# Designed miniproteins, single chains, continued (4): the designs that were tried, part 72

Each design is a single chain, and the fold is of that chain. pLDDT is the mean over its residues in the fold that is shown.

## One batch from the design tools (miniprotein)

Design m14659
Fold by ESMFold2-Fast:
Structure m14659 (fold): chain A 58 residues (1-58)
Amino acid sequence: GPMAEKGEKLAALGVILGSEGRLEEARRYGEQGVKLLEEAGDKEGAKNAREALERALS
């Protein structure tokens, strides 16, 4: 649904920003994306997004 799609896009944006070293923006957008996926009931998508975000921030 629209909430899950927005969550996936924000999480992907966070990962891209983290890979570019824009860590504060990566956390802001990435965490918002993970939260939207969790609220949409996409627990697997939220977990995968969080793991990808953590790797990008490392």
Scores: mean pLDDT 87

Design m14660
Fold by ESMFold2-Fast:
Structure m14660 (fold): chain A 58 residues (1-58)
Amino acid sequence: SVLEEAIKIVKEGYEEYLKTGDPSKLREALEKAAKLLDEKKASIEEIKEFKKEVYKLL
């Protein structure tokens, strides 16, 4: 699903941040995930779930 793809992007950016200490990789991942959700016309409920999962991850 688009939600699972967006969450995967953020997880990969977070892993890169943990390796390098560079928060720009996490920021880029968050922007890319948000763009994917917008382009795929994710529902309000999917966007809320994405925000919950990202908050738990960080």
Scores: mean pLDDT 82

Design m14661
Fold by ESMFold2-Fast:
Structure m14661 (fold): chain A 88 residues (1-88)
Amino acid sequence: SMEELRKLINRKIGLELRIIGLEIDIERLKKEIEELKEKLKTVSGEEKEELEKKIKELEKKIKELEEEIKRIKKEIEELEKKIKELEE
């Protein structure tokens, strides 16, 4: 039905927008890591250890967001298949 097709298309659009948001967040975190890595060149001792820990935490967050994007992309592929089946 057209109503069922519309619901699947709207869900797909919502998931595509979520991926864009997550990609923007990843880009922001990557820039923060670059800034911290530059600061890391100028510090030693305890401050160096704290910055290295912060960088590792941000890198872990990026990996978590990348895994979320992979999950969403799989859901989009499943929705795309269902949409094609309803268009036939």
Scores: mean pLDDT 89

Design m14662
Fold by ESMFold2-Fast:
Parts: structure tokens; sequence; C-alpha cells
Structure m14662 (fold): chain A 73 residues (1-73)
């Protein structure tokens, strides 16, 4: 059970990382789309943290995505 939940958190974090990466690519020419990509990554990290609240990678990457949105707004 615990390993299954951790695997789900890892998948959600990886999907969040993918959307964060898309946001970084879009930042230079497509600011609004970059913000949406970062918002999607944050939602995925939040879901990972609902499953595993101590998942440090999801926490750190969420904070970075939130910082990026503030810089772009």
Amino acid sequence: MIDEKRFEAEILTSLGDAWSGIGKILEEKHKEEAIEAYRLSIRLYEKALEIDPEYEEARRNKEEAERKIKELE
C-alpha cells in the first residue's frame, strides 16, 4: 500500500516536472502559455503532496513553479 502510493506520487511529480519543463521552453515567446504550464505542474505537485506530504522533490519543484509564475505575472 505505502509503495503503491509513493509510486503514484512519483508519477504525479514526473508529470509536474514535464509541465514545468514545457513552461520553461515557452517563457521566452509564449508567456501566457508558460504560466498555464506552470499552473498545471503545481496542480500535479499538489496531488503528489496529498498522497505523500513529505515528498521533498514535489515540494521544492512546486515552490520553483510558483516563483516562475510570480516572475512572469
Scores: mean pLDDT 83

Design m14663
Fold by ESMFold2-Fast:
Structure m14663 (fold): chain A 82 residues (1-82)
Amino acid sequence: LRERRERAVRALVEKLIEEYGLSREEAEAAGERAARLLDYLASISEEAARHAIEALEAAIAGDLEKADEHLEKAGEALKAAL
């Protein structure tokens, strides 16, 4: 999961720079916050973290419908873990 999380965060950083025109410093700061949130999620539920990473991957690819599906699954996994 850690390697997949690292790849997704890296892809997010590059998309923020290339598509949204953020500086590398700004994009890396956003990526660090995203990574921290995913790490917190994983500490509660690895399944929820996996679905959240899948949602991020789908969003980066521009598939917002698939991203929403994965976010719903992440929420269900979180509710089951609480």
Scores: mean pLDDT 83

Design m14664
Fold by ESMFold2-Fast:
Structure m14664 (fold): chain A 61 residues (1-61)
Amino acid sequence: KEKIREILEKLAQGKKKISNVEVVLAAREIGRDVNKVIKLLQASGKDYYTIEEAVEILSKA
C-alpha cells in the first residue's frame, strides 16, 4: 500500500483529489491490471478520488 500511496501522491502534486485518468496512470506505473482498475472506477460512479480511495481501488486490482 505504501508504494501505491507514494506514486499517487506524486501524481496528485499536492491536490486533495485525483481524477479517473490519474488513477489509471498510477495503475500502469505500478503494473496493475488497468482494465480491472477501469471497471472498479466505473462501478464507483465518481470522477475524482481521494488518495485513500485510490489506494483501495489499486490494491483490489
Scores: mean pLDDT 78

Design m14665
Fold by ESMFold2-Fast:
Structure m14665 (fold): chain A 65 residues (1-65)
Amino acid sequence: GPLREAAEEYREKAKEARERGDEETAEVHERFADLLESAHRDGLPLDLDEVREARERAVEEGESG
């Protein structure tokens, strides 16, 4: 389903971040992948656009701090 597919996408982004040596960004992607997998497992409705926006903000904050 879309939540699981999005989680897989975030796992790939985490891998790419680690390849660049950006562990902080990789951790952000992993956290959002875990959130999406948990929501899928528990049958919770989740707005993928809202999740994507929150993830982009978290990455920006990590790169700024």
Scores: mean pLDDT 76

Design m14666
Fold by ESMFold2-Fast:
Structure m14666 (fold): chain A 74 residues (1-74)
Amino acid sequence: NAEAWNNLGVVYSSLGKYEEAIEAYDQAIKLDPSNEEYHSNYRRALIKLLEEKGELSPDLKEKAKKVEQRLDEL
């Protein structure tokens, strides 16, 4: 259930657990790639993680690029 993954991401974000939130949102996007809300939530979590850590891991950068590519395909 894509919505359940999105809701899990929202909970993690509210707790400041942005890495876990990103993983949950990524699962929601994989299940429903056309849902703009999931992409918006993913991007916001990435921004918060970058603010907190000063940089994104190579894996998270690659995932963010793939999310943008999926948006362009729609």
Scores: mean pLDDT 76

Design m14667
Fold by ESMFold2-Fast:
Structure m14667 (fold): chain A 81 residues (1-81)
Amino acid sequence: MEKLKQAKELIEEARRLLEEGKKEEAGRKAVEAAMLATELTEDPARAIGLLLRAIGHYLDGDAEGAIEAAEELLKLAEEHL
């Protein structure tokens, strides 16, 4: 539960950084959130696809895409409680 809160806070921070134009920092926070959410899933193998998508968007400089992928992965983690 604590790790789930941390992942949500990282995504919220990433969104705020993106609004401030700090795309690189936003992307890093999104990837950190995705990594935490991957640890929380009942089936990490399914989460790997979403984690790789978040990393791919981050490497392409697409912080919005990274955040979206991290949010999707976090939803997956929440589904498994």
Scores: mean pLDDT 81

Design m14668
Fold by ESMFold2-Fast:
Structure m14668 (fold): chain A 73 residues (1-73)
Amino acid sequence: SAAERKEVLERMMDVGARILGLAVKKRVLEKEYEKEKDEEKKKELKKKIEELREEIERLREEEARLEAELEAL
């Protein structure tokens, strides 16, 4: 139904907004990593970038599930 489609679309919009926010944070840290000369700080930045990458990947999986739900409606 149209109401069920709207609920899935709203969830997809929320997930998309979260992905965008994390992607922006990751890009900021990647730019900091490129400019950083301290090897220990570089390791910390790389770890934070990887954590953000993993979280984005989890949200992308959720987005794919919601897309499948939308196609089934």
Scores: mean pLDDT 89

Design m14669
Fold by ESMFold2-Fast:
Structure m14669 (fold): chain A 68 residues (1-68)
Amino acid sequence: GPVDEAEVKEAFGLIYLGIGNILEKQGRLDEAAEAYRKAADVFEESGLPNGQELAEEARKKAEEVLKK
């Protein structure tokens, strides 16, 4: 069958969220924010039914990290 673009995008979004979380725990706040923004972009473009919600959560994480 065709490649499931939404499923692939979901996986990449989750990977970027994981990278952001690790970087945040290391105090690498600028890099963490970048990873969270990449996750948000991927989720927004994913076509997932909850893609917008996931993107908003990722953007919120990026904004909160930069307030430190």
Scores: mean pLDDT 82

Design m14670
Fold by ESMFold2-Fast:
Structure m14670 (fold): chain A 63 residues (1-63)
Amino acid sequence: AAAEVERVLARVDPEKVLRMTKALLDGNEDEARKIAEEAAKESGLDPEEVYRALKQVVDAANA
């Protein structure tokens, strides 16, 4: 849900959200996942949750 995506991204460093967004737009999923893992460690979140939340935002923007 959108509210869950916002909750996850609100806990992530905005700079890392921007970097992951750029990586996904460039088709570099490996870089995006690496940044998501770093952000998750800093925020106490699951890396998969961070990656999926951002991917939903990017996919919605491109749809």
Scores: mean pLDDT 77

Design m14671
Fold by ESMFold2-Fast:
Structure m14671 (fold): chain A 79 residues (1-79)
Amino acid sequence: AALATVTALFEASATEGVARAVEILRATPGAVAVRTEDAVADGKPVRVVTGLFASSEAARAAGAAVAAVPGVLDVVVSE
């Protein structure tokens, strides 16, 4: 079965927002893995935080919580 994912986008300088998003994703019951990477969006450096979840319910709850993090640019939940 495919894992559900939460992908959150932050400005590269938003270190506290990234740390908070990682904490939220890791603390969510059903979290399998959490990753951070540097990327480019619209020619601007960004940080991408990705959470992998065993269930759609866990991913939706985590996505909603991360969407409330100050400095988040976008949150996508995929299932």
Scores: mean pLDDT 82

Design m14672
Fold by ESMFold2-Fast:
Structure m14672 (fold): chain A 64 residues (1-64)
Amino acid sequence: MAELDAKAARLGLSPLVVGAARGRMEDVGAPPFSDEQLRALEARYAAALAENAAVFEQREKELA
């Protein structure tokens, strides 16, 4: 837990990504994530957010 939080702070990870990783470690017994794995998760999450934001913007324009 504390090690994951320290890595997240050092790598500048989103709190949501840290929370998801922590939940997986506790719920499914997943091994601790490496710095590289956490960076990959952050990049993946950021890309998904950008994609969803674009879709929502287009949907709002059509509904308005």
Scores: mean pLDDT 66

Design m14673
Fold by ESMFold2-Fast:
Structure m14673 (fold): chain A 63 residues (1-63)
Amino acid sequence: VEIETLTYEIDGLKFELSVAKDSDVTEEDFKKLAEEYAEKLKDRKKEWEEALEKAKKRREELE
């Protein structure tokens, strides 16, 4: 089975997926998954930034 690499860029993020050429995964399906994942990554980035701010405040309270 031959393997093809699908690539898609959204919101400055690049996604790559290696799939079997005879797989049921279409380029459109991959783009949809990449879009959903990019949205989740934005939410996770915001959570990370908020956690870092809380960590900074805790450190200031210890001094």
Scores: mean pLDDT 72

Design m14674
Fold by ESMFold2-Fast:
Structure m14674 (fold): chain A 75 residues (1-75)
Amino acid sequence: MPSPEELERLRELQERIDEILRKAEENGSLTPEEAEELRRLLDEAIDLVAKTFNLSPEEVEKWRAAAEKQIEALS
């Protein structure tokens, strides 16, 4: 069961990710700095979700691959 602190952190990560994605949508692309920040935030979010739901290493790798592809598409 996720702790209240883990759920709060996940919420903070989601809000920050949404902010960066909105800026990318408005500007038509991510800056290199925004892409790097988004990658870090997504990695942390994936790790928290994997811990919370006991995701397999294969599932974690698929999520990371999907995140990387999304960042590349927006860059």
Scores: mean pLDDT 80

Design m14675
Fold by ESMFold2-Fast:
Structure m14675 (fold): chain A 56 residues (1-56)
Amino acid sequence: MLLIDKKEIETLPSWEIIRKLQYEADQQNQTITDYLKNNVLPKLSEEEQKLLLSRL
């Protein structure tokens, strides 16, 4: 299960999305970019990936 789902991507302000991603990246000793690439983006559809990236 994703720590950030599609509903959260659509409803949360961008700063809160970034904060959640940064927290999870830090827990895994990764940069936010590496965490997105390795753990978040592969689990999302192409449309969901575009939505998330547009909000960052």
Scores: mean pLDDT 74

Design m14676
Fold by ESMFold2-Fast:
Structure m14676 (fold): chain A 55 residues (1-55)
Amino acid sequence: VEEAKFNKAVGLALEKLREGYTDEEAIEYVIKELGVSRETAQKAVDAAKAALDAE
């Protein structure tokens, strides 16, 4: 997986979670927009949630 795509996926997941998207909705959105695998999208959403949880 390209690092640039992963970083973009994390940023996109953060934006969608802030808009009130659920984890699954954020995963699906990242897959649709960036064409990444579900595994990559899941990792990006997990990273975004960790960042939000850390404040």
Scores: mean pLDDT 80

Design m14677
Fold by ESMFold2-Fast:
Structure m14677 (fold): chain A 93 residues (1-93)
Amino acid sequence: SELVEEAERYLKKAEEALEKGDYQTAIDNLRKAIDLAVEAYEQGHREEAARLLEKVIDLAVKLMEKTKDNLQLQIDAGVVLIEAAVALVAARR
């Protein structure tokens, strides 16, 4: 699926940004990965969407741990975590 492949590319960009300390870029790329994973779920790629959302959750948790000194980034990372968790619950139904 092109959507799944594109989501994987955004996840890789988010991981690379997180490693470099570019937390805003990591958040932005995680949000794009969620949107693509949700679209993939709607197109019937439920299992692939679920695994993508699980990866988003893992990265969002790491991002929250790294952003404890910046309240706005902490909130944005928390929102990403919640959005991915809600989408994952829907994908598993």
Scores: mean pLDDT 88

Design m14678
Fold by ESMFold2-Fast:
Structure m14678 (fold): chain A 64 residues (1-64)
Amino acid sequence: MVRPPERVHLTILVTPEGRELARSKADAAVEAQRGGVRIEVTVVEDGDPELGEELLRKVREAAE
């Protein structure tokens, strides 16, 4: 039996026009992980690889 509430899948789409939304999503994921929620994060970037790497690293660090 699967218990979905213990696992959350989050995809963060990073675009040049949506960078603020992407940062907001990453911040929410960090807070959720700090609260004990297990989140698997996928970052998809379109023209902003540095921001994509930054957000992925930030979420990963919060999981440790």
Scores: mean pLDDT 71

Design m14679
Fold by ESMFold2-Fast:
Structure m14679 (fold): chain A 90 residues (1-90)
Amino acid sequence: GAGAAGAPGSAGRALAGEAAGGLAAIAVGVGKVSGDGEFALRGAERALASAAAVLAAALAAGDAVGVAGALRGLREAERALAEARRLAAA
């Protein structure tokens, strides 16, 4: 399977990156329901920064599994940020 869990820390970094993306999506969802585009923006920005930090750490460690997970989370956070920006601009 993609994201082989063999080394201690690799799965943790991958999960952290993916979790950051998921948190960005949740922040946007909450912002949509509440009509709070600023909340969505702040949540997505924080999640994007978190995913980017996990990616940097995984790259520094040479952790391909962590990089893959962090990239998935980063892409999700980037999509969430774009949606949050649309909500805040409306």
Scores: mean pLDDT 81

Design m14680
Fold by ESMFold2-Fast:
Order: C-alpha cells, then sequence, then structure tokens
Structure m14680 (fold): chain A 82 residues (1-82)
C-alpha cells in the first residue's frame, strides 16, 4: 500500500513538472518555480513512504535526489523571474 502511494506521488510530481515546463515556456518563471517546489514536496513525501514500505535504499535516494534537483531548478527559475 505505502509503496503504491509513493508511486502515485511520483506521478503527481511528474505532472507538476510538466506544468512547470509549460509555464516556463510561456515565460511564467515564478509559476514554474512554484510548481517545481510543489513537485519537490511530493517527491520527499514519496521517499518517506517508500522508506517506510522497505523499498531499496537506492530507490529512496533517487527520489530525494529528484526532489533536490526540482528545488534547485525552482530557485534558478525564480531568479529568472526578477
Amino acid sequence: MKLEEAERLVREAEELAREAARAAAAGDYERAAELLEEAARLLEEAARLAEEAGAPPEYVEALREAARRARALAERLRALAE
């Protein structure tokens, strides 16, 4: 159950990342940053649920890395919004 919940959160984060890409393409860098921050939160929650479900450490680390990358990209996009 928890692993399936984690996988759903990953898919939601992917959808938010796609929305962020569309917002960035439209020049709305602030909106794109907000969407990526939301995606990062979902990825962190997915990592926690996966860890609780006993998923391999590599999978949990990959989710946390994805969250950190999303957050870093959000910071860069917010800087472009200036």
Scores: mean pLDDT 86

Design m14681
Fold by ESMFold2-Fast:
Structure m14681 (fold): chain A 55 residues (1-55)
Amino acid sequence: TVTVTGDDFTLEVKIENGKKTYTITFADGSTITTDDPEEAVGLVAEAVRARRKAA
Protein backbone atom coordinates (compact mmCIF):
# COMPACT_ATOMS: atom_id res chain seq x y z
CA THR A 1 0.00 0.00 0.00
CA VAL A 2 1.26 3.47 -0.96
CA THR A 3 -0.06 6.56 0.82
CA VAL A 4 0.20 10.15 -0.49
CA THR A 5 -0.80 12.89 1.96
CA GLY A 6 -1.72 16.41 0.86
CA ASP A 7 -3.05 19.42 2.77
CA ASP A 8 -6.69 18.62 1.91
CA PHE A 9 -6.63 14.91 1.02
CA THR A 10 -4.97 11.54 1.57
CA LEU A 11 -4.67 9.09 -1.32
CA GLU A 12 -4.05 5.39 -0.63
CA VAL A 13 -3.15 3.02 -3.46
CA LYS A 14 -3.57 -0.70 -2.79
CA ILE A 15 -2.30 -3.26 -5.29
CA GLU A 16 -3.56 -6.87 -5.21
CA ASN A 17 -3.25 -9.42 -8.04
CA GLY A 18 -2.22 -6.61 -10.40
CA LYS A 19 -5.42 -4.64 -9.63
CA LYS A 20 -5.11 -1.15 -8.17
CA THR A 21 -7.65 0.30 -5.73
CA TYR A 22 -7.61 4.02 -4.91
CA THR A 23 -9.05 5.36 -1.66
CA ILE A 24 -9.29 9.14 -1.27
CA THR A 25 -9.91 10.61 2.19
CA PHE A 26 -10.88 14.28 2.22
CA ALA A 27 -10.18 16.92 4.89
CA ASP A 28 -13.74 16.52 6.23
CA GLY A 29 -13.10 12.81 6.85
CA SER A 30 -15.24 11.49 3.98
CA THR A 31 -13.81 8.71 1.81
CA ILE A 32 -14.32 7.53 -1.77
CA THR A 33 -12.94 4.27 -3.17
CA THR A 34 -12.47 3.59 -6.89
CA ASP A 35 -10.49 1.21 -9.10
CA ASP A 36 -10.26 3.79 -11.92
CA PRO A 37 -7.11 5.99 -11.78
CA GLU A 38 -8.81 8.69 -13.90
CA GLU A 39 -11.69 8.89 -11.40
CA ALA A 40 -9.20 9.07 -8.51
CA VAL A 41 -7.33 11.97 -10.16
CA GLY A 42 -10.62 13.74 -10.91
CA LEU A 43 -11.80 13.44 -7.30
CA VAL A 44 -8.52 14.85 -5.97
CA ALA A 45 -8.67 17.73 -8.48
CA GLU A 46 -12.25 18.57 -7.43
CA ALA A 47 -11.26 18.58 -3.73
CA VAL A 48 -8.37 20.98 -4.44
CA ARG A 49 -10.58 23.21 -6.61
CA ALA A 50 -13.29 23.39 -3.93
CA ARG A 51 -10.71 24.51 -1.36
CA ARG A 52 -9.36 27.17 -3.76
CA LYS A 53 -12.87 28.56 -4.31
CA ALA A 54 -13.42 28.74 -0.53
CA ALA A 55 -10.15 30.64 -0.04
Scores: mean pLDDT 72

Design m14682
Fold by ESMFold2-Fast:
Structure m14682 (fold): chain A 118 residues (1-118)
Amino acid sequence: SAEIEALAAKMLALVDDMEARLLAVAERVGEAEKAEEIRRLTAEIKALIAKLPSASLEEAEKLKERIEEILRKIEEIAREVAAKLPADEQASLAAWVESHRAGIELLLNQILKLKKAE
């Protein structure tokens, strides 16, 4: 549906925003290997999100589990990279990452609710 496609597009925009900021932080603190992991994980999560509009409810529930697993890994890497920042910047980045994760999960749950109503 057009509504599910719009929600998936919003999720992709949040992932792109997370990737851009986390890559900039990784570059600033000299963490090239963490930058590569961020690129790999964000590419994987974007590929999963792209499958949501055409997925059955059962497939979407499995995609949700995988998306949430990858988001947890991204948050872990974000914490590791943030540990090299000043304490105030660590807190700011952590709150920002948490807000973006919560936004992605909210949109994901809205997609599942719409698929259940089909």
Scores: mean pLDDT 90

Design m14683
Fold by ESMFold2-Fast:
Structure m14683 (fold): chain A 55 residues (1-55)
Amino acid sequence: SPADQARLRAEIETLDHTIALLRETAKTVSPEDRERLDRLIAELEELRAQLEAQL
């Protein structure tokens, strides 16, 4: 439905914003925290791909 498509796009936009913020944070943290953030970013990018596939 148009409402479902709009919701998916809004969720993708929120994920894009979150991923961008996490990437900036990853530049300023310890190597241990960077590894954890890199894993979280990878998980969010996978979720984004799954949502984009539903459009």
Scores: mean pLDDT 88

Design m14684
Fold by ESMFold2-Fast:
Structure m14684 (fold): chain A 76 residues (1-76)
Amino acid sequence: SELVKSLTPLEKQILRTLHGLGEATPSEIARVLGVSQSTVSKHLKRLKEKGLVKVTRGRRPVYSLTPLGREVLREL
């Protein structure tokens, strides 16, 4: 799909990480992938703009896959 082709390798790894964890903060994703939290946050914003992730606000921002994000991940 066009969405799959628009994803960077890091964005694909973020989607896989969210699938494995169910939900995660930017700092948790950064720790798992060995990249900076600022880099993860930038890519999470892009993934949210594409409708592939959602954020739940509470004590800290928590990200998870949307139904569209789960479908795109099956194509990776």
Scores: mean pLDDT 87

Design m14685
Fold by ESMFold2-Fast:
Structure m14685 (fold): chain A 66 residues (1-66)
Amino acid sequence: SSGAEKLKEDLERLLETAETLSDEERRALIAHLEASEEQLKKAAPEEYPELDKLRRELIARLRALL
């Protein structure tokens, strides 16, 4: 599905560029990602496990860079 593919692409791009963000941008992104769990599950229920894994990896990487 185009929606799930776009979400995966967006998460992978953010993971690749995480080091280029400021501390303030990383904090804002972490808050957004944490708030997006239910919306992600609703938008892509079949792909949710894979997308949630990427979301969690991105949150962990952003926190590690703070």
Scores: mean pLDDT 82

Design m14686
Fold by ESMFold2-Fast:
Structure m14686 (fold): chain A 87 residues (1-87)
Amino acid sequence: EEEIIEKLKKLLEEAKKLFEELKKAFKEEDLEKAEKVLEKLEEIVKEAEEILKKNPNNKEAKEILLEIEEILGLAHILLGELKSVLK
């Protein structure tokens, strides 16, 4: 249980760092960098989902996954805005 939560917290911290990189790519209007960052965020979400799938009754794990999924959702919105600005 503690090991699973620690792994998920590390994934959450990585997701937060990637979201900051995405914000920088948005300011720089670097679509290629933004798309690569989003791809890495999607990989983090998949890893977190697999951890939860093996531990479906852990409430703290579910809460951390939801926070990671919220970051991905915001990242998709930001990338969509960047694509609209560049067209």
Scores: mean pLDDT 84

Design m14687
Fold by ESMFold2-Fast:
Structure m14687 (fold): chain A 62 residues (1-62)
Amino acid sequence: MLHPSMTPEQMAELIRMHIAGAPQAELDAKLAEIGLTRAEFDAFLATVEAAAAVGRAAAREL
């Protein structure tokens, strides 16, 4: 679920940075700005990646 303190724009930027392979230091700096812990971000990424995998599987069926 979306962290209550995080805006959709901040979430989209974090995901984009992760996909682009941004250095961990840059991700950590952005997380600190948002007030999100690394554990919370990792849990969120796992959820997004699971949803994306389901979407890719469904797309192959169509």
Scores: mean pLDDT 69

Design m14688
Fold by ESMFold2-Fast:
Structure m14688 (fold): chain A 67 residues (1-67)
Amino acid sequence: SMAARQAALVAEARAVIAEIAAARAANDTARGQALLARLAALARQLARDGSQADLEAVDAEIERAAA
């Protein structure tokens, strides 16, 4: 279903955001850069397939992770 696909994309984006935070804590710059590229790809998929609320939720988590 579309709802299941949207939920899966949001869950994957959240997992990647958590991995970025872990990579930053570990000072793993190479892993951090690769994960940022993955997050950008997921954000593009959410823009295509997700709802506006899903996009806003992921953007808010990115901003929290960047702070």
Scores: mean pLDDT 77

Design m14689
Fold by ESMFold2-Fast:
Structure m14689 (fold): chain A 55 residues (1-55)
Amino acid sequence: SSRQQLLQQQRQQLAREIADKLDEVAIGFLEKLAKEGYEQAKKDLELMRKVEAAE
């Protein structure tokens, strides 16, 4: 049970770190796609910026 608790804590910590890095990478890719003329990527980028500005 002690090992299980430690494992779950490690998993949640890793998930948090991955989420942060994933957001950074995702924004970078969306910017690149938007520059390439991908209309959906431009729309998604705008939505993400709007959500971040609201929070």
Scores: mean pLDDT 73

Design m14690
Fold by ESMFold2-Fast:
Structure m14690 (fold): chain A 96 residues (1-96)
Amino acid sequence: MEKREEALELINEAYQALKEGNFDKAIELVKRAIRLAEEAGDKTLLASAYYILGMIYYKKGNKEKAIDYFQKAVELAKESNPELAEEIKEMLEKIK
């Protein structure tokens, strides 16, 4: 669906912004991706968006928010994409 494709593109752009250290841009892009993923009902895309949001807050030094977003991403991914859920769990254990 069009909304899913746009959400995936925004997720990829948010990850690039995160790698560049542009946290404000990454947050803007990921919030737009969350909205589109929710409208599309795509739990896997929504999980990916929260995963990136967790990484952004971790890099910003906000460990508490990072853990919260990673836990949210795991819950969204565990039924729709178990492989993604395990990847996020591994990240969560490393930062706890």
Scores: mean pLDDT 85

Design m14691
Fold by ESMFold2-Fast:
Structure m14691 (fold): chain A 64 residues (1-64)
Amino acid sequence: AQADADALHKEVEDGIAGKNKEVGERLLRLVRAHLQGAREDEATYGPAAIAGLEAVRKELESRL
């Protein structure tokens, strides 16, 4: 869970740094899907992983 969130966060940062809006939109869809799954299974993902995904979602939305 945490390792998956960290890997996704890095992919989001790389996409934003590249100024590639299409990649950013794809990553936003992936983040939203992972966040939905994490919220449905909070016992497995944990609150820290959910908070991390939420922060990544907000940052990506602010740049798109």
Scores: mean pLDDT 74

Design m14692
Fold by ESMFold2-Fast:
Structure m14692 (fold): chain A 74 residues (1-74)
Amino acid sequence: MADDEDLESAIRLVLRRLREEYGVPDEVIEEIERAARESLRRGTPSEEFFQRLGRAVREVSRGDWEGAIEAVRR
């Protein structure tokens, strides 16, 4: 329960940062959110999930939006 709230908070914070700090388009944000939720549905452990979110932010900072989507999905 608490872990699920932490994961939801992490997703919201990352998506907000991508929109506000990096200017990521809404369509790309929607794909990243979809990939994140699919990763959680597949039972990705919270530690690995947080690492994937960090990789997605790193790829966005390099201008690689497709790489960010894949980083969260895998």
Scores: mean pLDDT 78

Design m14693
Fold by ESMFold2-Fast:
Structure m14693 (fold): chain A 65 residues (1-65)
Amino acid sequence: MEELEKEIKRLEEEIAKNPNDVELYQRLADVYEKLALEYSYQGDTEKAQEYTKKAIEYRRKAKEL
């Protein structure tokens, strides 16, 4: 999980520098999806749902760019 959290922070910093880079939003959505799966595996359904929603929102943002 720490690796996914570091990747999220890295991607957020890259998006701040390149706010119209569709690929960065898609990558961030993919990382949130992986994090949701990890929390689901641990039985944390609330966090799994939260990160699933974030993944959907970032994919939507990528599509709207």
Scores: mean pLDDT 83

Design m14694
Fold by ESMFold2-Fast:
Structure m14694 (fold): chain A 75 residues (1-75)
Amino acid sequence: KIKELEEKIKKLEEEIKKLEEELKKKLEELKNLPEDAPISEITKKIGEILRLIGEILDKERELERLKKELEELKK
């Protein structure tokens, strides 16, 4: 069980890192939009960024839960 939790934690950390890289790219895309970009394009990019932030937060919450469970099992 401990090894399974450690593996899940490691996998989740890698997934979070990948999502953070995607978020960074989306933020650069938003920053580089032309001043004349239609509002619909801007709102679409913002929506994508918010979705990624939500996914990262959900995975960080799960990571915290798994780390707490691992600490309880080591006791």
Scores: mean pLDDT 81

Design m14695
Fold by ESMFold2-Fast:
Structure m14695 (fold): chain A 72 residues (1-72)
Amino acid sequence: MSPLEKRLEELLKRAEELLKKETDPELQKKLQELIDTLKYFLENPEDPNVEGGLEQAEQLLKFIEEQLKKLE
């Protein structure tokens, strides 16, 4: 498994775990769209948008994790 594939799988798992905990319907929609995008990148790892998509995914996941932490 390539380092890129491993990173995509880790981000996908992280997004799916957050979706299970998230109660905000707007953030649930964004997480679902992110999950769909990460699945696409796993099927198309040669896509030139993969690198930019990974950075955007990390930023969105970090934002949602910070919001969930504030609710505790």
Scores: mean pLDDT 80

Design m14696
Fold by ESMFold2-Fast:
Formats: sequence, structure tokens, C-alpha cells
Structure m14696 (fold): chain A 63 residues (1-63)
Amino acid sequence: MKEKLRAEMEVGVYEIAGAVALLAGDKEKAIEYYEKAVEIARKTEGLESLLEAAEEKLKEVKE
């Protein structure tokens, strides 16, 4: 399987998990999940848009 597609799916899973954690009121878990999404997107070329989206979500949760 192509590395980019796998990374896209992993980023999506962590972003969903982060959103679910926020809905449950668990800000700390949401931060952990969004940080994982940022880490995967950052180390994978061609995911600049997903990286930006994940970084924005992480910033919003921390504020």
C-alpha cells in the first residue's frame, strides 16, 4: 500500500479520536490525539493540508 494513503488514514483516525475526546470533555486526551495526528502528517510528504488542519485543531484545544 502507498505510504501516503496509510498516513492519511492514520491522521484521520487521530483527528476523529481527538474530536470525540473534546466532546467527552477530556481536553488532555484530545491534545494527545491531535499531537499524534500532527506527528504523522509532519513526517509524511504530501500531507501539508492535513498537517495544517491538525496543527490548527491542536492550537484551538490548547487555547
Scores: mean pLDDT 79

Design m14697
Fold by ESMFold2-Fast:
Structure m14697 (fold): chain A 64 residues (1-64)
Amino acid sequence: SELERLQEIADLVGELIRAVLNGDEAALQRLIAEARARLSPEEYEQLLAFVATVQAEVEAARAA
């Protein structure tokens, strides 16, 4: 169902954000690979750009 798919995507995004915040490179790589398999190419590219933005902001905040 549509709701089940949205919940699955929300859970994946939440796990990706936590991996970034924890600096867990292995988890981040695994979750990105899962996203590539499950999302459309356009959704995947948007997610990858979002993750890169979150990583940059976390690094900037920790460097301050």
Scores: mean pLDDT 81

